# Designed miniproteins, single chains, continued (4), part 51

Each design is a single chain, and the fold is of that chain. pLDDT is the mean over its residues in the fold that is shown.

## One batch from the design tools (miniprotein)

Design m13744
Fold by ESMFold2-Fast:
Structure m13744 (fold): chain A 81 residues (1-81)
Amino acid sequence: KEEEELQKRRENIAKGLLKHALVDIDLAETDEEIVELLRQYAEWAEKLGFTELADKLRQLAEGVEAGMTKEQVKAELESLI
């Protein structure tokens, strides 16, 4: 029961982080802002112990630097929620 509550809390935190990232990305006006936001959320995810999520967010930041669009980033983030 305690392990189930901890897992549920972790899932809620991860979903909250992703939803907040999605809003911030939607409000970003430049690719540089999107990259900075993705790297910031990746660092927060890593500090919270979500290493897989942090790696995915860093991959998206590298994708934006390589020409990935804001809409593609938003679609990828929505797929993780």
Scores: mean pLDDT 83

Design m13745
Fold by ESMFold2-Fast:
Structure m13745 (fold): chain A 83 residues (1-83)
Amino acid sequence: MEKKREEIAQKLREAADLAERDPEAGIEALRETAELALKDKSSEELQKLGEKALTYAEVLEENPGAAKGVAEGLRKDAEEVEK
């Protein structure tokens, strides 16, 4: 459990950095992170994170200018999941 949460937190931070530098790559990273999180059907927390990552990907796809806000949210979510 701990290793998977750490991996997801790291991927969320990487997606945040990518969203600010290259929104298209950020969207792809968010979709990959969502897929990884959603594979764990026994973790409600990881399921919610996966759904949230997909929502951030949709926000970036519709408005790349929201990248800073998305990145800030992703970094907060990464900190939360590591607790």
Scores: mean pLDDT 80

Design m13746
Fold by ESMFold2-Fast:
Structure m13746 (fold): chain A 80 residues (1-80)
Amino acid sequence: MLSFDELSERLARIAAELAAKSPEGKVSRADLVAAINADKSLSDEEKQEMLDLLDAMLGDAKSLSREDVDRVMEGIERLS
């Protein structure tokens, strides 16, 4: 089972990679959820914990801009 720090770092990396590949530098919540669910290195339990962490960090946000990705990264750094 991944630690909270490992889950946080992985979530931040996924968000940053998706933002970098987006033409607008924008990542939807649905894209993040899909990326987490597609990650074969995560167990179903780890995927659920990462989704819960995403929900806690984004609140009601439906998409991430570059600024939102930076906010998620800062949130993770504060919890590390």
Scores: mean pLDDT 70

Design m13747
Fold by ESMFold2-Fast:
Structure m13747 (fold): chain A 87 residues (1-87)
Amino acid sequence: SLLADVEPVPLSEEERALIDEYLATGNRAPLELLEGEVLLTAITNPEEALRRAKAIAEAIGDADPEARERLEQAVEAGLGVRKAIGG
Protein backbone atom coordinates (compact mmCIF):
# COMPACT_ATOMS: atom_id res chain seq x y z
CA SER A 1 0.00 0.00 0.00
CA LEU A 2 1.21 3.51 -0.88
CA LEU A 3 0.41 4.70 2.67
CA ALA A 4 1.69 1.64 4.64
CA ASP A 5 5.06 3.03 5.83
CA VAL A 6 3.98 6.69 6.13
CA GLU A 7 3.63 8.57 9.42
CA PRO A 8 0.39 10.62 9.48
CA VAL A 9 0.48 14.36 10.16
CA PRO A 10 -1.92 16.04 12.62
CA LEU A 11 -5.10 17.02 10.77
CA SER A 12 -5.78 20.74 10.27
CA GLU A 13 -9.05 22.24 11.54
CA GLU A 14 -10.17 22.54 7.89
CA GLU A 15 -9.45 18.84 7.18
CA ARG A 16 -11.25 17.77 10.39
CA ALA A 17 -14.28 19.90 9.45
CA LEU A 18 -14.48 18.28 5.99
CA ILE A 19 -14.12 14.77 7.46
CA ASP A 20 -16.80 15.51 10.09
CA GLU A 21 -19.16 16.85 7.37
CA TYR A 22 -18.55 13.78 5.18
CA LEU A 23 -19.17 11.36 8.08
CA ALA A 24 -22.29 13.27 9.25
CA THR A 25 -23.94 13.72 5.81
CA GLY A 26 -22.62 10.84 3.67
CA ASN A 27 -22.19 13.50 0.93
CA ARG A 28 -19.15 12.77 -1.26
CA ALA A 29 -18.39 16.48 -1.89
CA PRO A 30 -16.28 17.04 1.31
CA LEU A 31 -14.29 13.85 0.56
CA GLU A 32 -13.78 14.92 -3.08
CA LEU A 33 -12.44 18.27 -1.84
CA LEU A 34 -9.98 16.44 0.48
CA GLU A 35 -8.93 14.19 -2.44
CA GLY A 36 -8.37 17.28 -4.62
CA GLU A 37 -6.20 18.97 -1.98
CA VAL A 38 -4.14 15.75 -1.58
CA LEU A 39 -3.71 15.54 -5.39
CA LEU A 40 -2.55 19.18 -5.61
CA THR A 41 -0.19 18.76 -2.62
CA ALA A 42 1.37 15.65 -4.27
CA ILE A 43 2.42 17.79 -7.28
CA THR A 44 4.63 20.10 -5.13
CA ASN A 45 5.24 18.12 -1.90
CA PRO A 46 4.78 14.34 -2.31
CA GLU A 47 5.94 13.55 1.27
CA GLU A 48 3.33 15.86 2.84
CA ALA A 49 0.62 14.55 0.49
CA LEU A 50 1.30 10.95 1.61
CA ARG A 51 1.27 11.92 5.32
CA ARG A 52 -1.92 13.98 4.88
CA ALA A 53 -3.67 11.20 2.91
CA LYS A 54 -2.80 8.69 5.66
CA ALA A 55 -4.13 10.98 8.41
CA ILE A 56 -7.42 11.54 6.53
CA ALA A 57 -7.81 7.81 5.75
CA GLU A 58 -7.20 6.86 9.40
CA ALA A 59 -9.64 9.53 10.66
CA ILE A 60 -12.37 8.16 8.34
CA GLY A 61 -11.36 4.57 9.25
CA ASP A 62 -14.02 1.87 9.25
CA ALA A 63 -16.79 4.39 8.44
CA ASP A 64 -15.62 4.22 4.79
CA PRO A 65 -12.77 1.71 4.24
CA GLU A 66 -12.71 2.59 0.50
CA ALA A 67 -11.74 6.21 1.32
CA ARG A 68 -8.13 5.00 1.82
CA GLU A 69 -8.06 3.67 -1.78
CA ARG A 70 -9.51 6.95 -3.11
CA LEU A 71 -6.89 8.99 -1.22
CA GLU A 72 -4.08 6.71 -2.49
CA GLN A 73 -5.41 7.24 -6.05
CA ALA A 74 -5.41 11.02 -5.48
CA VAL A 75 -1.72 10.89 -4.42
CA GLU A 76 -0.85 8.70 -7.44
CA ALA A 77 -2.67 11.13 -9.79
CA GLY A 78 -0.76 14.08 -8.31
CA LEU A 79 2.55 12.20 -8.64
CA GLY A 80 1.65 11.48 -12.28
CA VAL A 81 1.10 15.20 -12.93
CA ARG A 82 4.38 16.01 -11.10
CA LYS A 83 6.27 13.55 -13.37
CA ALA A 84 4.58 14.87 -16.54
CA ILE A 85 5.52 18.52 -15.80
CA GLY A 86 9.13 17.62 -14.86
CA GLY A 87 8.81 18.22 -11.09
Scores: mean pLDDT 84

Design m13748
Fold by ESMFold2-Fast:
Structure m13748 (fold): chain A 84 residues (1-84)
Amino acid sequence: MYEELIKTIENLKKLRDEAIKLYEETGSEKLKEMAEKFDEYLEEIRELGTNGINKSTLEELIKEILEKSKKLEEEFRKVKEEVE
């Protein structure tokens, strides 16, 4: 579970950086919004990883973050197709 979270964090950072670069190239506000969404999720994950939360709550939050991260990846793919 935690190893999957770390891999998700690494992937979100790469996608955020890609969104920023594409925004600089295209000027598309949608790409800027995607970069902001990725950054917000990275902050949420970081906060959860540093708090002394009980085990059951932490496991549920990690599962939720993994699911939402996959949805953001799909959203970003659609945005890239629209803005090129």
Scores: mean pLDDT 77

Design m13749
Fold by ESMFold2-Fast:
Structure m13749 (fold): chain A 56 residues (1-56)
Amino acid sequence: LREEAVELLVEAGASREEAEEFIDAMGIRNALQVALRDPSLSEEQKERIRRLLEEI
């Protein structure tokens, strides 16, 4: 879950270090919910985030 969340944020344009710090500060669920609000993400990326949110 954490590594998948990091990879999704990196695909959205963050560095790996930035993605890890963001998740550590907010928690995985909050970080993924914030990412879902980014209009630059594709529907495929948003669907992957929604699936991860259902697992946690």
Scores: mean pLDDT 77

Design m13750
Fold by ESMFold2-Fast:
Structure m13750 (fold): chain A 91 residues (1-91)
Amino acid sequence: DRQAALEALRKKAVEIAEKTGDEIKKMEPLGDFVKEALLSAAALYAAGPEDIPAAERVVQKAMDRVSPEVAEKLRKAFEEIKKLAEEGWAA
């Protein structure tokens, strides 16, 4: 069922965003801001490929406001979410 696959994808994307946000919280006060940016990007990715530019814009804006170390961690989490979404769309 395509709907069940999309729901599983959204759940995994939320888990990645929460885990990454919690790790960043230990490094700097902007952890909640980064978590919200990743959750927004995950929701956009789950909607479909047409929203990729909007998701990338949200993540880039967050990366511009954090340290380079946190930006690299955010970029890696975003790549994981993107990979999961691309697999979901292919199904």
Scores: mean pLDDT 71

Design m13751
Fold by ESMFold2-Fast:
Structure m13751 (fold): chain A 92 residues (1-92)
Amino acid sequence: SAEYEQMAQQVLDAVREELETNPAHAVRGIRTYAALLLAEVRRLGDPEFAAVALATLGEIRRLAEERITDPAALAELLAFLDEVEAELRRLA
């Protein structure tokens, strides 16, 4: 769905902006956006959106691994993203 891809792209764009404009608090920002994405997938209850959200979460993970230089902060974020991924896989 073009609407689901647009919603997912807005989340990804927000994550990119957070990494650029607020890098010291990027972990908290990314956690917030990932949680909002999961909440929206749950609200709509559409497996198609869960699948789109999983692809977007993979890209968020890639950006975090590339851009977050603090190993402890990265490990905390990746553990949270693993929990979000598990929930999205259940909804897909």
Scores: mean pLDDT 87

Design m13752
Fold by ESMFold2-Fast:
Structure m13752 (fold): chain A 69 residues (1-69)
Amino acid sequence: SVENEIENIKQEFQNFLNESKKIKSPEVRKLLYEKKIKHYEELLKTESNPDLKALYEKIISELKEELSK
């Protein structure tokens, strides 16, 4: 179900954020965030489900916010 997919993606994203915060190099962390943004932007291009589109847009926004700091 889409609900299970959403929950899985949310959990994967939270795990990514937790792991990336342990990285001491700001340069490496920035590269990981940039790669993750590109990944979700590609998923967003082909996604037709409105809840998944909204989730991907939210994730991209949060990652871009982290890059702006």
Scores: mean pLDDT 86

Design m13753
Fold by ESMFold2-Fast:
Structure m13753 (fold): chain A 94 residues (1-94)
Amino acid sequence: LALAAALLAQGNAALAANQNAAAASLYNQAGSLYLAAADLPNAVAAYTNAVIANPDNLTAKKNLLAAITALAAADPDQALALMQAAQAAIDAAA
């Protein structure tokens, strides 16, 4: 997962530089790598950061929903908790 962690770090650097669209893209890429690795909690976290960085990024919103849906099939209680945490974080950033 070194590439996913590197993309998160690049996303954080882009966000610090006020490059919100670039940050959202980097977080979305990190989320996709975590999803491919079946690391669903980290995928949800990365996609949540992508939505926070750029709320207009529809791809990140769709990917967040897909990751939560995949988790709900395996662990509905954890999926509900992560969905609520993601929504609270997005609402707090808005």
Scores: mean pLDDT 81

Design m13754
Fold by ESMFold2-Fast:
Structure m13754 (fold): chain A 100 residues (1-100)
Amino acid sequence: MVKASELTPEQLKELIALEEEIAALAREGLRNDDPEGALARIREVLERAQASEDPAVAQYGRGALTLLESLSASHSPRLTLEVLLALAEREIADLRAQLA
């Protein structure tokens, strides 16, 4: 049997839910012209993910926080939010494909 390092269906569902929450917050921030407030809320979501007892969710949170810090250092809040939304939408599609 091949060693499966793949995410479980439960982990996939949790990661999809996290990405959908991030995408919703990003869309709200862009719609309401509150990119800084939306980024603060997204950071809170990612900090909760990083604190997860599930190692896959915790690793996702750490990676996403590192990406957020990198984008925020180099880009405007609005551009950071637009990039995060695009990445979240792509990740949702990829994770849903893995559940099928």
Scores: mean pLDDT 83

Design m13755
Fold by ESMFold2-Fast:
Structure m13755 (fold): chain A 66 residues (1-66)
Amino acid sequence: TEEEIKKMREKVKEAREKLKAGTLSLTEAGQLVQDAADFTKKYPDNEEAKKITKEAQRILLELLKK
């Protein structure tokens, strides 16, 4: 559980860095949102999982407005 949260957090951090660098693809951003949603389904009462999902959605929205 803790290890999975850490891995998800690292994926979100990497996507955010790619977004800032202009190298994040729409496919990667969409996959991140899907992975975060699946993670939240697995841990529905985990507040960190909910935060990860919100951040993934924010990254996708920022990419689309760019």
Scores: mean pLDDT 79

Design m13756
Fold by ESMFold2-Fast:
Structure m13756 (fold): chain A 77 residues (1-77)
Amino acid sequence: DELLELAKEIVEKLLKERGIEASEETIEELAKEAVRLVLGGEVSEETIERIAKKMGVSKETVKEIIEEAAKELKEKL
């Protein structure tokens, strides 16, 4: 899926800019949530909390990354 691959590239860039290290699996999960937002879906609080705990960052940081990735993804469509 070209959309998911593009979202993964955006997420990886945003994490690098913030100095946050994440596994390929976590990058893919963040990218899937960004794609969900672009398609008019919702990101659950449970999903945000799970990712935040996995990454060792705040829920606000996860929300910012997903929202910024979705915004950049929309601009490239």
Scores: mean pLDDT 84

Design m13757
Fold by ESMFold2-Fast:
Structure m13757 (fold): chain A 75 residues (1-75)
Amino acid sequence: MWKEVLEKAKELALSEDEFEREIGLSFLRMAVSIAILTGDKEALELALEVLEELLEDERVKEEAEELIEEIRKAL
């Protein structure tokens, strides 16, 4: 479940369409929040991997950095 959700969110966040990137980042934020609330460390680790890849894209880097920081505080 989490792997599929994170993969789809990553695809959207890396889209050339600005609206799709915003949706992808929103899904990633939601997934991270749920994983923190449920204490799902495996989901947080998977999300961290996806977000670290997003750091290579300047268009989404700032949002990815914020989410990585939230995950590291929760782990």
Scores: mean pLDDT 82

Design m13758
Fold by ESMFold2-Fast:
Structure m13758 (fold): chain A 73 residues (1-73)
Amino acid sequence: MKKPVFVGSFDDEVARGTLLDSNGNPVKEVTLPLSSLPNAAELRALAPGETLTFDAVIDGEEVTAVLTRLVPP
């Protein structure tokens, strides 16, 4: 099974996307400040609107996502 991941894009210092569970099913829509992402400065150097995938950790029933690293395409 796939690990939980966040798939989204960023614009105006905000990342927007969908949190997927370990089976790849959408769990919820998530909006996060770009500064909360790993390597935010490097992400700002990418083209706006690029689709990004991050490893995520889902904590319990509240589905709190912690984005840990950028996953290559």
Scores: mean pLDDT 62

Design m13759
Fold by ESMFold2-Fast:
Structure m13759 (fold): chain A 86 residues (1-86)
Amino acid sequence: SEEEIKELLKEIQKIAAEMGKIGADILKYGTPEQQKQALELLQEAEKIYQELVKKYREGKLTVEDLQEAKKKLEEILQQLKEIKKK
């Protein structure tokens, strides 16, 4: 369980790093429409991260919470990649 939590956190950190790179690129070089869409997706990702931090602080964070968060963050990352391709 502790090893699974550590691996999920490591994977979430990798997704966040990739998301940051793509997001920064869109915000610097994208159209105003692409920039708005990217900002909304980045705000959505921030809310997911804040919920995980809150649950961790309350001693309520589960492996299932981390798995669900990873899935949602991967979906957001794919949407950011799609925006960049347009």
Scores: mean pLDDT 86

Design m13760
Fold by ESMFold2-Fast:
Structure m13760 (fold): chain A 64 residues (1-64)
Amino acid sequence: SAVQRQFEEAAAELLAVADDPEAQVLLTGNASAEELVAAAEALYARGLISERTLAFIRALAEGK
């Protein structure tokens, strides 16, 4: 599915920077929606994830 593909792409980007504390928030899967969005925005601002991955994480957090 498209959602599965987006998840796989997001996971690949996060695994490339898995030693980063913000990436760890997203990889553990136990963070709140607000924590996930904050971590994704921090990684995006630092150029570590794509805009597409940021948008996907925001959509998941908002229940889209």
Scores: mean pLDDT 78

Design m13761
Fold by ESMFold2-Fast:
Structure m13761 (fold): chain A 82 residues (1-82)
Amino acid sequence: AAEARVAADVAALEAQWEAAKKANDLELLEEQQKRAVEMLEQMKANPEEIEKGLAEMDEYERLVFEVELERAKKLAEEAKKK
């Protein structure tokens, strides 16, 4: 099922993220935070384009997008902290 596949892909990404944290890879963290901020800015600039894209996505793609979006929002919040 699409949900089970998304869960497996998310678990793989979580494992990579844990490995990066253990390595104290601050550059990787900063790069991901920067990408997250850029993605959210692009979404704000073209909300209709995003809605159209979501309407054309299948169930699996929508679930992946929602997970990535939530993660990007959390990373962007961290990047905005002084």
Scores: mean pLDDT 67

Design m13762
Fold by ESMFold2-Fast:
Structure m13762 (fold): chain A 82 residues (1-82)
Amino acid sequence: MTPIQQQYQTLNSGIGSLRDDINNGIKNNDIDNLNNIRSDVQTIISVSDRYSQDYPQYQDQFQRIRDDAQNMYNSITNAINS
């Protein structure tokens, strides 16, 4: 497995874990925890956006991760502002 394929798997697994954390944070109205998770999601957005530009062979995969992370960011922001 190439280093970039390992990074893809790491980001994809990370997004799944964060989804569970987001659901728990929203359910418990844990604003501090949601702010921390939102920062982690921003990191995934930045990294996946960079990799989508630097590695054309994996552009679609990293763009999908970025878009999923952006949707998570928006969901957290909406929950905090509600």
Scores: mean pLDDT 83

Design m13763
Fold by ESMFold2-Fast:
Order: C-alpha cells, then structure tokens, then sequence
Structure m13763 (fold): chain A 86 residues (1-86)
C-alpha cells in the first residue's frame, strides 16, 4: 500500500541519515544524532504524505496513520540504538 511504502522509505531514510551523521559528526552526542536523523526522516514522510493526499491516493485518516507508524518505527529503532550504544 501507499502507507506501507511511506513507512518503509522513512525508516530507511532514518537509518541512512543516522549512519551518515554517526560517521561525519563523531562530535555529536547520540541523542543529537538520533534527533537530527528523526527530523530528516519525518520531513521525508510528511512530503510523501502531502503528495499522496494531493493526488487523492490516501485519505486524511491514512495520512495520520502513516505518520504515526513512521514515528513509532523510528522511536522503536532509536530505543534499540540507545540500548546498544550506551
């Protein structure tokens, strides 16, 4: 589904940005790296949702579901990162 694709793309964007920032900015605390990667991924998810809504591919309820699922997936992955890296 469009929702599943948005969630998948956003989580992959979060992981890629996290690894990029961890490598390029070793000066940053883990929480700051996670925060920046989260902002990037949520921004991507919002842009995808906005396009899908404009095209009539999803409903406002599905848009809310997609963003909630993205946030939950990122938060769960971030929790695992903190448990392993701390």
Amino acid sequence: SVVDRIVEEALEAFKAEYEHLKKERPDLPLDEIISRAREFALGLAQARVDVALKRGEITPEQAREALERVQKAIDEFAKELKEKES
Scores: mean pLDDT 87

Design m13764
Fold by ESMFold2-Fast:
Structure m13764 (fold): chain A 91 residues (1-91)
Amino acid sequence: MTLTVLVYTDEDTLSTFVLGGASDADMERVARATADRAVELGASRIEITSSGDRSTTERALELVKRALRERGIRVRREEVFGRTAVIDLEH
């Protein structure tokens, strides 16, 4: 199982994290790394795709949202499309 995270800015930077295995500890680690990267880049959007099922993607989404809130980043909009979740961010 893989978890792929793409972090976008409005102007420049695409950052990708790929994780083999999706234990809760692994997902929490990726969620924290994603939130840290979003802060670093001033990200406008995050996409999360799991090779698992929709419930795995939804769990990853919740962990990423928590990590973002802990860093003072507000989520403007979220949506789940099958195994892919999209988060639009406020600054």
Scores: mean pLDDT 77

Design m13765
Fold by ESMFold2-Fast:
Structure m13765 (fold): chain A 55 residues (1-55)
Amino acid sequence: MTEEDLVQQAKADFPQAPESYIQRRVQDVMEAAPDLPPETRFAFVKKDLEAYLAA
């Protein structure tokens, strides 16, 4: 799963979140955990987006 794939999945699951914020969160997760499985990286992005939207 590429960075672009993660952005597209996050946009589908969180259409209310700004695309620029989604892109930044995906980039941050890719930099912090590049060797993690794609599903685990997406779980971190999802958690960050859920926290952002709950604030």
Scores: mean pLDDT 76

Design m13766
Fold by ESMFold2-Fast:
Structure m13766 (fold): chain A 79 residues (1-79)
Amino acid sequence: SLLEDIIESFAHMFGSIMKRVYGEEAAELAREALLAALIDKDEERARAIIAKLPEEAARETEEALKLLEEARKKALEEE
């Protein structure tokens, strides 16, 4: 629950940053991709959503996913 709350908070913050740079549609897609991969565990859906993003937005979303997966892995190892 706490980890899911942290992921959702990060997805919201990341979406806010994406909205300022790439606009509202890209922000919504980026947020949905993060939640699909990290909460729903649906890598196929996350990949499909990222494919709809502009190249730079897709790259930043993929980097955010990598960072959150690494953070999640470390949190689970410390429990």
Scores: mean pLDDT 80

Design m13767
Fold by ESMFold2-Fast:
Structure m13767 (fold): chain A 80 residues (1-80)
Amino acid sequence: SPKDEIKKIVEEAFRKMGKEDELEETLKRIDQAKSLEEFYKIAIDALRKLGEEAVEKGDLENARFIYEALLKIEDIYNKS
């Protein structure tokens, strides 16, 4: 399902950034979403913050990974 695919992308992004401690809270927020739109908004907002942190730290490899993760979620949203 689109929801499971997006959750997997979010999990991989947080683990790649070493943010497993924040992952549980983010997944809880995603699971509490009342609509597919709210679900996408939470996922996109979480990944945007990770991307901003990577850029601020000069971690361009992780920033690129997060950017590609955002594009994958947008593609899933547009197909849903």
Scores: mean pLDDT 83

Design m13768
Fold by ESMFold2-Fast:
Structure m13768 (fold): chain A 68 residues (1-68)
Amino acid sequence: LSREEALRAAEGARTLVEAGLSVEQAGGLIYADFKELGVSREAAIEAARLAAEGRIEEAAEVLYKAGK
């Protein structure tokens, strides 16, 4: 998982939460996309939570560290 892919996923999660998805639903979608790259469900949900709070760079870093 690249930094660019992680950042795009974090931005996408924020957009989905702003559109009415829960943090858990947005995190579940991140997990579905990146589980084979080593991102755990817990890391994906935490990234979605940070993204929902506007903490996009921190959300991306969580995904990047989890997925390599």
Scores: mean pLDDT 85

Design m13769
Fold by ESMFold2-Fast:
Formats: structure tokens, sequence, C-alpha cells
Structure m13769 (fold): chain A 116 residues (1-116)
């Protein structure tokens, strides 16, 4: 299984920006897709953004235009940049990776983000 370590959360004012980072333990050639998901305080987990090993990106409509995902295979690191933050962005953000080798999804522990 892929081990994921997220960082970059905390407390940010509305209208600000933040970059969330996830680092994964397996080599980039074993990783098919990296995704970012969000769990709101009263909601279920929702996918926000994904990037494949081929560089294909996709974004959920509710965050389109204010989120950017990027992936550096050499550093085994994916980034989610969130701009124009709203109080509704408050939640726990999870990195996900799908491994070709294990044919399974792995989740990190999540990083909290509070927008005030």
Amino acid sequence: MVELTESGGGSVPAGGSVTLTVKFSEPAEDIAVVSWWRELPDGKPVGLASISSSGKVSYAPEVAGRVTISYDPSKRTAYLHLSDLEESDTGVYYGLAFSYKSKSLSFGEGVPLTVY
C-alpha cells in the first residue's frame, strides 16, 4: 500500500490561498492516479481534483477555476493550490493514490483546513 503524508493546512482567512502537499512512499511508476478529496464537517468525502501518470487532470465543478493540481514524479509529491477561499472550504483534505502494483486506493490521514 502507498503511504501518504499530507501537509500545508491550518487556518486561512476567506479570500486567501493555500497549497496542500501530499508525499507518497511508492515510486512514481507504481502510481496510476493521485487525487485530492475533501470531507466537510457535516458532509461525506467529495473528490476535488485528480492527475494521472499520463498528466491528465480533472476538477470538480464546484472548485473549477480556483483550484490547481500538480504532480512531481521525481519528488513523489502532488500539490493542490486553492485560491479565493470561502468559509465553505473548511474541512479535512485527503490525498489519495491508486497503485498499479497493489491495484488499490490508499488514503492519507488528512490535513485540516479552517477558513474564517
Scores: mean pLDDT 78

Design m13770
Fold by ESMFold2-Fast:
Structure m13770 (fold): chain A 95 residues (1-95)
Amino acid sequence: SLLLGAKGIPSKEMAVMVLLGYAQHYARQGDYELAKKYVETALELDPSSKPRALYVLGRIYVRQGDYDKAIDLLNQSLSLNPNNSFARAELAKLK
């Protein structure tokens, strides 16, 4: 049902970007469960979004304080997309 909020988006790629944007928004509000559900919806809509989705999940776990899981997810994101400078920057902060 979370996908219904993105129904008007003209492309699957734009819908994924909107869903991952909502995930980051709710993570900033401290609603980590809703944030993760938006990431799951993006992955269901477009499995090829996995590198971006893993990066967003990593950031959610940083906000949640689960640094070990965040590092694992960010490393997985970089394994799939080595050019993600944002994931590299987040990892550099966590060490």
Scores: mean pLDDT 82

Design m13771
Fold by ESMFold2-Fast:
Structure m13771 (fold): chain A 67 residues (1-67)
Amino acid sequence: KEELKKKVTEYKKKSDEYNRAIELARQARARAPPELQPVLDDTISFAEKKRKEYEEKAKKLEQELNA
C-alpha cells in the first residue's frame, strides 16, 4: 500500500512538472518570433500528452488503492 502511495505521488509530481513546462512554453511562445511559434506549439502538445499520461496512471493507482 505504501509502495502504491509513493508511485501515485511520483506520477502526480511528473504531471505537475509537465504543467509547469507547459506554462513556461506558453510564456516563451508569447515572446517568440513567428518562426519559432510552431516549434513551441509542438512542445506544448507533447507536454500535454505526457501530463495526461501521468494523470491517468495516477488515477488508476488511486483506484487500486481505494478498492
Scores: mean pLDDT 81

Design m13772
Fold by ESMFold2-Fast:
Structure m13772 (fold): chain A 73 residues (1-73)
Amino acid sequence: DLEAEYQKLLKEAQELIEQVKQNPNDEEAKKKMFELGRKAGELEVEMKGNTLNPEEEAASDEAFEVILKDVLK
């Protein structure tokens, strides 16, 4: 289920963001965070190929934007 995989990535990204905030020198955590962002982007492209209702698509896009905003700060 692509939606479930996407939600799992969001949770993992939030945990990694908190880990990096507590230890800014954790290069492995930073690397994993960038890898999760890439995977989330790939999932987003694949989800656009599926039939989702407009509300579900909007919720997923908003969650992905939150991850991108935090990673790019």
Scores: mean pLDDT 67

Design m13773
Fold by ESMFold2-Fast:
Structure m13773 (fold): chain A 95 residues (1-95)
Amino acid sequence: EEEELKELKKKFEAILNTPLPEVPESLKEEALKKFKELLRELGFSEEEIEAILAGDEEMLEKVALRVLEKAGLPVEPLLIEVIKLSLLGSIRQLK
């Protein structure tokens, strides 16, 4: 039940715990690769992943919805917004 969320959280936590000024380009590239792999595991196509990385609001919402569905959590606007903001933060750190 929590296995996918634990893996996703741990991967994001590793990225988010690294201060932006201290993240070298090589680490950003590896983290970006892992983030793309997570999105593929969520069932997104390469085209959709590119839109997500571009910060497309509609696609970020779809990611949030799919995460909540896999977690068995209720689809609530505030939870969607929190996940979208966390995703944007991660994407900005990886660029």
Scores: mean pLDDT 71

Design m13774
Fold by ESMFold2-Fast:
Structure m13774 (fold): chain A 86 residues (1-86)
Amino acid sequence: DRIAELQAEIQALIREAAELARVMATGSAAERAEAARRLAELEERIRALVAELKALGASDEEIKAGLEPALAHLRAVGAEVAEALA
């Protein structure tokens, strides 16, 4: 199931992006700069994999549904970071 494999890869990249977002909020200047570069690379990779899913016939709704667990994790990390900075 190529669609499931691509969704799993995108989910892993989204989880890595969430961890980089934490580093950007709490790290040193050097750590934040490196995390920003890494995050940009992950964003491009995620975009490419989403394009592959669409090319395989996956709808936007199917892609969103398949990625929801990782997106929920990203939202939770964002909320944690916002709370820590408050």
Scores: mean pLDDT 78

Design m13775
Fold by ESMFold2-Fast:
Structure m13775 (fold): chain A 69 residues (1-69)
Amino acid sequence: ADERAELARKVINELKKKGFSLEQAAVGLARAFGLPDEVVETLRKAFGLSDEQVDEAVKAAKEVIEKLK
């Protein structure tokens, strides 16, 4: 049951290729995977990301997940 972890790694790598930071990619992916908003918000603040940066990463993560199917 490591399919989600492997998918997460692939998505982060593709987001990094698109110019996203590791932190931005990780927070965006966490929200795209449906983690609780309070967890995502805590990570966003810890990494100093704006809501816009997280929204851009979420959109890109969802597009990458769709293409990797």
Scores: mean pLDDT 81

Design m13776
Fold by ESMFold2-Fast:
Formats: C-alpha cells, structure tokens, sequence
Structure m13776 (fold): chain A 99 residues (1-99)
C-alpha cells in the first residue's frame, strides 16, 4: 500500500521519508563499524516500524506531540530490535553452518 492510500497529512509523509533517510545513514555507519548486517537491518526495521506507528497514531495531533510519539516509538523499536538482533544473527549463522 502506498502512503497516499493512507490519507496521511503531507507533513507526516515527509517526516516518515526523512526518518527513513536518517535510518539509512545510521545503518551505513554501523556497517562501517563492523556490526553484523543482520543485526543492523533488524534494529533499523524495528526503529522504522515503531516510529511510523507513533506518527500514524498521532497524525492529527500537534507537531510537538507527533515528534514525541515518533521518538518514543523509535526508542521502543530500537530496544526491541536490539533484543531480537542477537537471536536473528545466531539463527542465520546456525542455518549456514548446517549446510
């Protein structure tokens, strides 16, 4: 589904696009630091989903409340992603070793 199909306010769509760009830069930095690509992708995915949920649930709220909801969602997503990252890396490596 496109963002247009969600009837999002233009500022919400723009902020989601900006967040995705910020996360791409953070992923590049973590990859350059030698962090496992599976861990980097897992954390970034949950950060984006958490932030997007915060923005969507507060889409009609004032800008200050939307930014707070996005940041809180991003932080929750990061924590969840980090918690799952070790399991995701271990599972992928075990699968490769089994072949």
Amino acid sequence: MSLEALDLAPEVEERLAELARELEEEMKERLAEGVDPIAVTTVATFELLGAARGLLEHRDAPEEERERAMEEGRERGRAEGERLADEAVAAARARLAAE
Scores: mean pLDDT 76

Design m13777
Fold by ESMFold2-Fast:
Structure m13777 (fold): chain A 93 residues (1-93)
Amino acid sequence: MEAEIERLLEELERLVEEIGALEDRLLAELSQPNPDEAELRALIAELRALIERLEGVLARLEEAGVDPEGLAALRGNLAALREKAAAVEAALA
């Protein structure tokens, strides 16, 4: 269990960093006067894939009873980010 939890926490940290970088890139592109729709679609697709992977890691950590408050806060952040991604995708359709 402990070794598995350590690996899950390492994957969590990596995915959070990757998601943060993609969110920064998405926000930067959205801030342009004429955003690149193809780039936005690509970033949204990558972001959704990483969110899905992170949700899987969170579910495993939740099952193990690791940091319930921190995981709940992170789930809230992911839900907000998913809503932002959906809003951008809707604007592109």
Scores: mean pLDDT 83

Design m13778
Fold by ESMFold2-Fast:
Structure m13778 (fold): chain A 57 residues (1-57)
Amino acid sequence: MSNSERIVAGSDTLSRQGWSSATPEQIAQAAGDTLGLTDEQVQQLKQKITQMVQDSR
């Protein structure tokens, strides 16, 4: 499964909980909880989301 698919799963989970905005950490953690990711994978995903957010101006 790609990092983009993991990000979508995390953001979709938070959206269903009523979040209109979320931090990279919250999205990565939601993806980890939803997909059963390891702590290392959650940390890598958080870094990837942070980079994407910083690049998206």
Scores: mean pLDDT 72

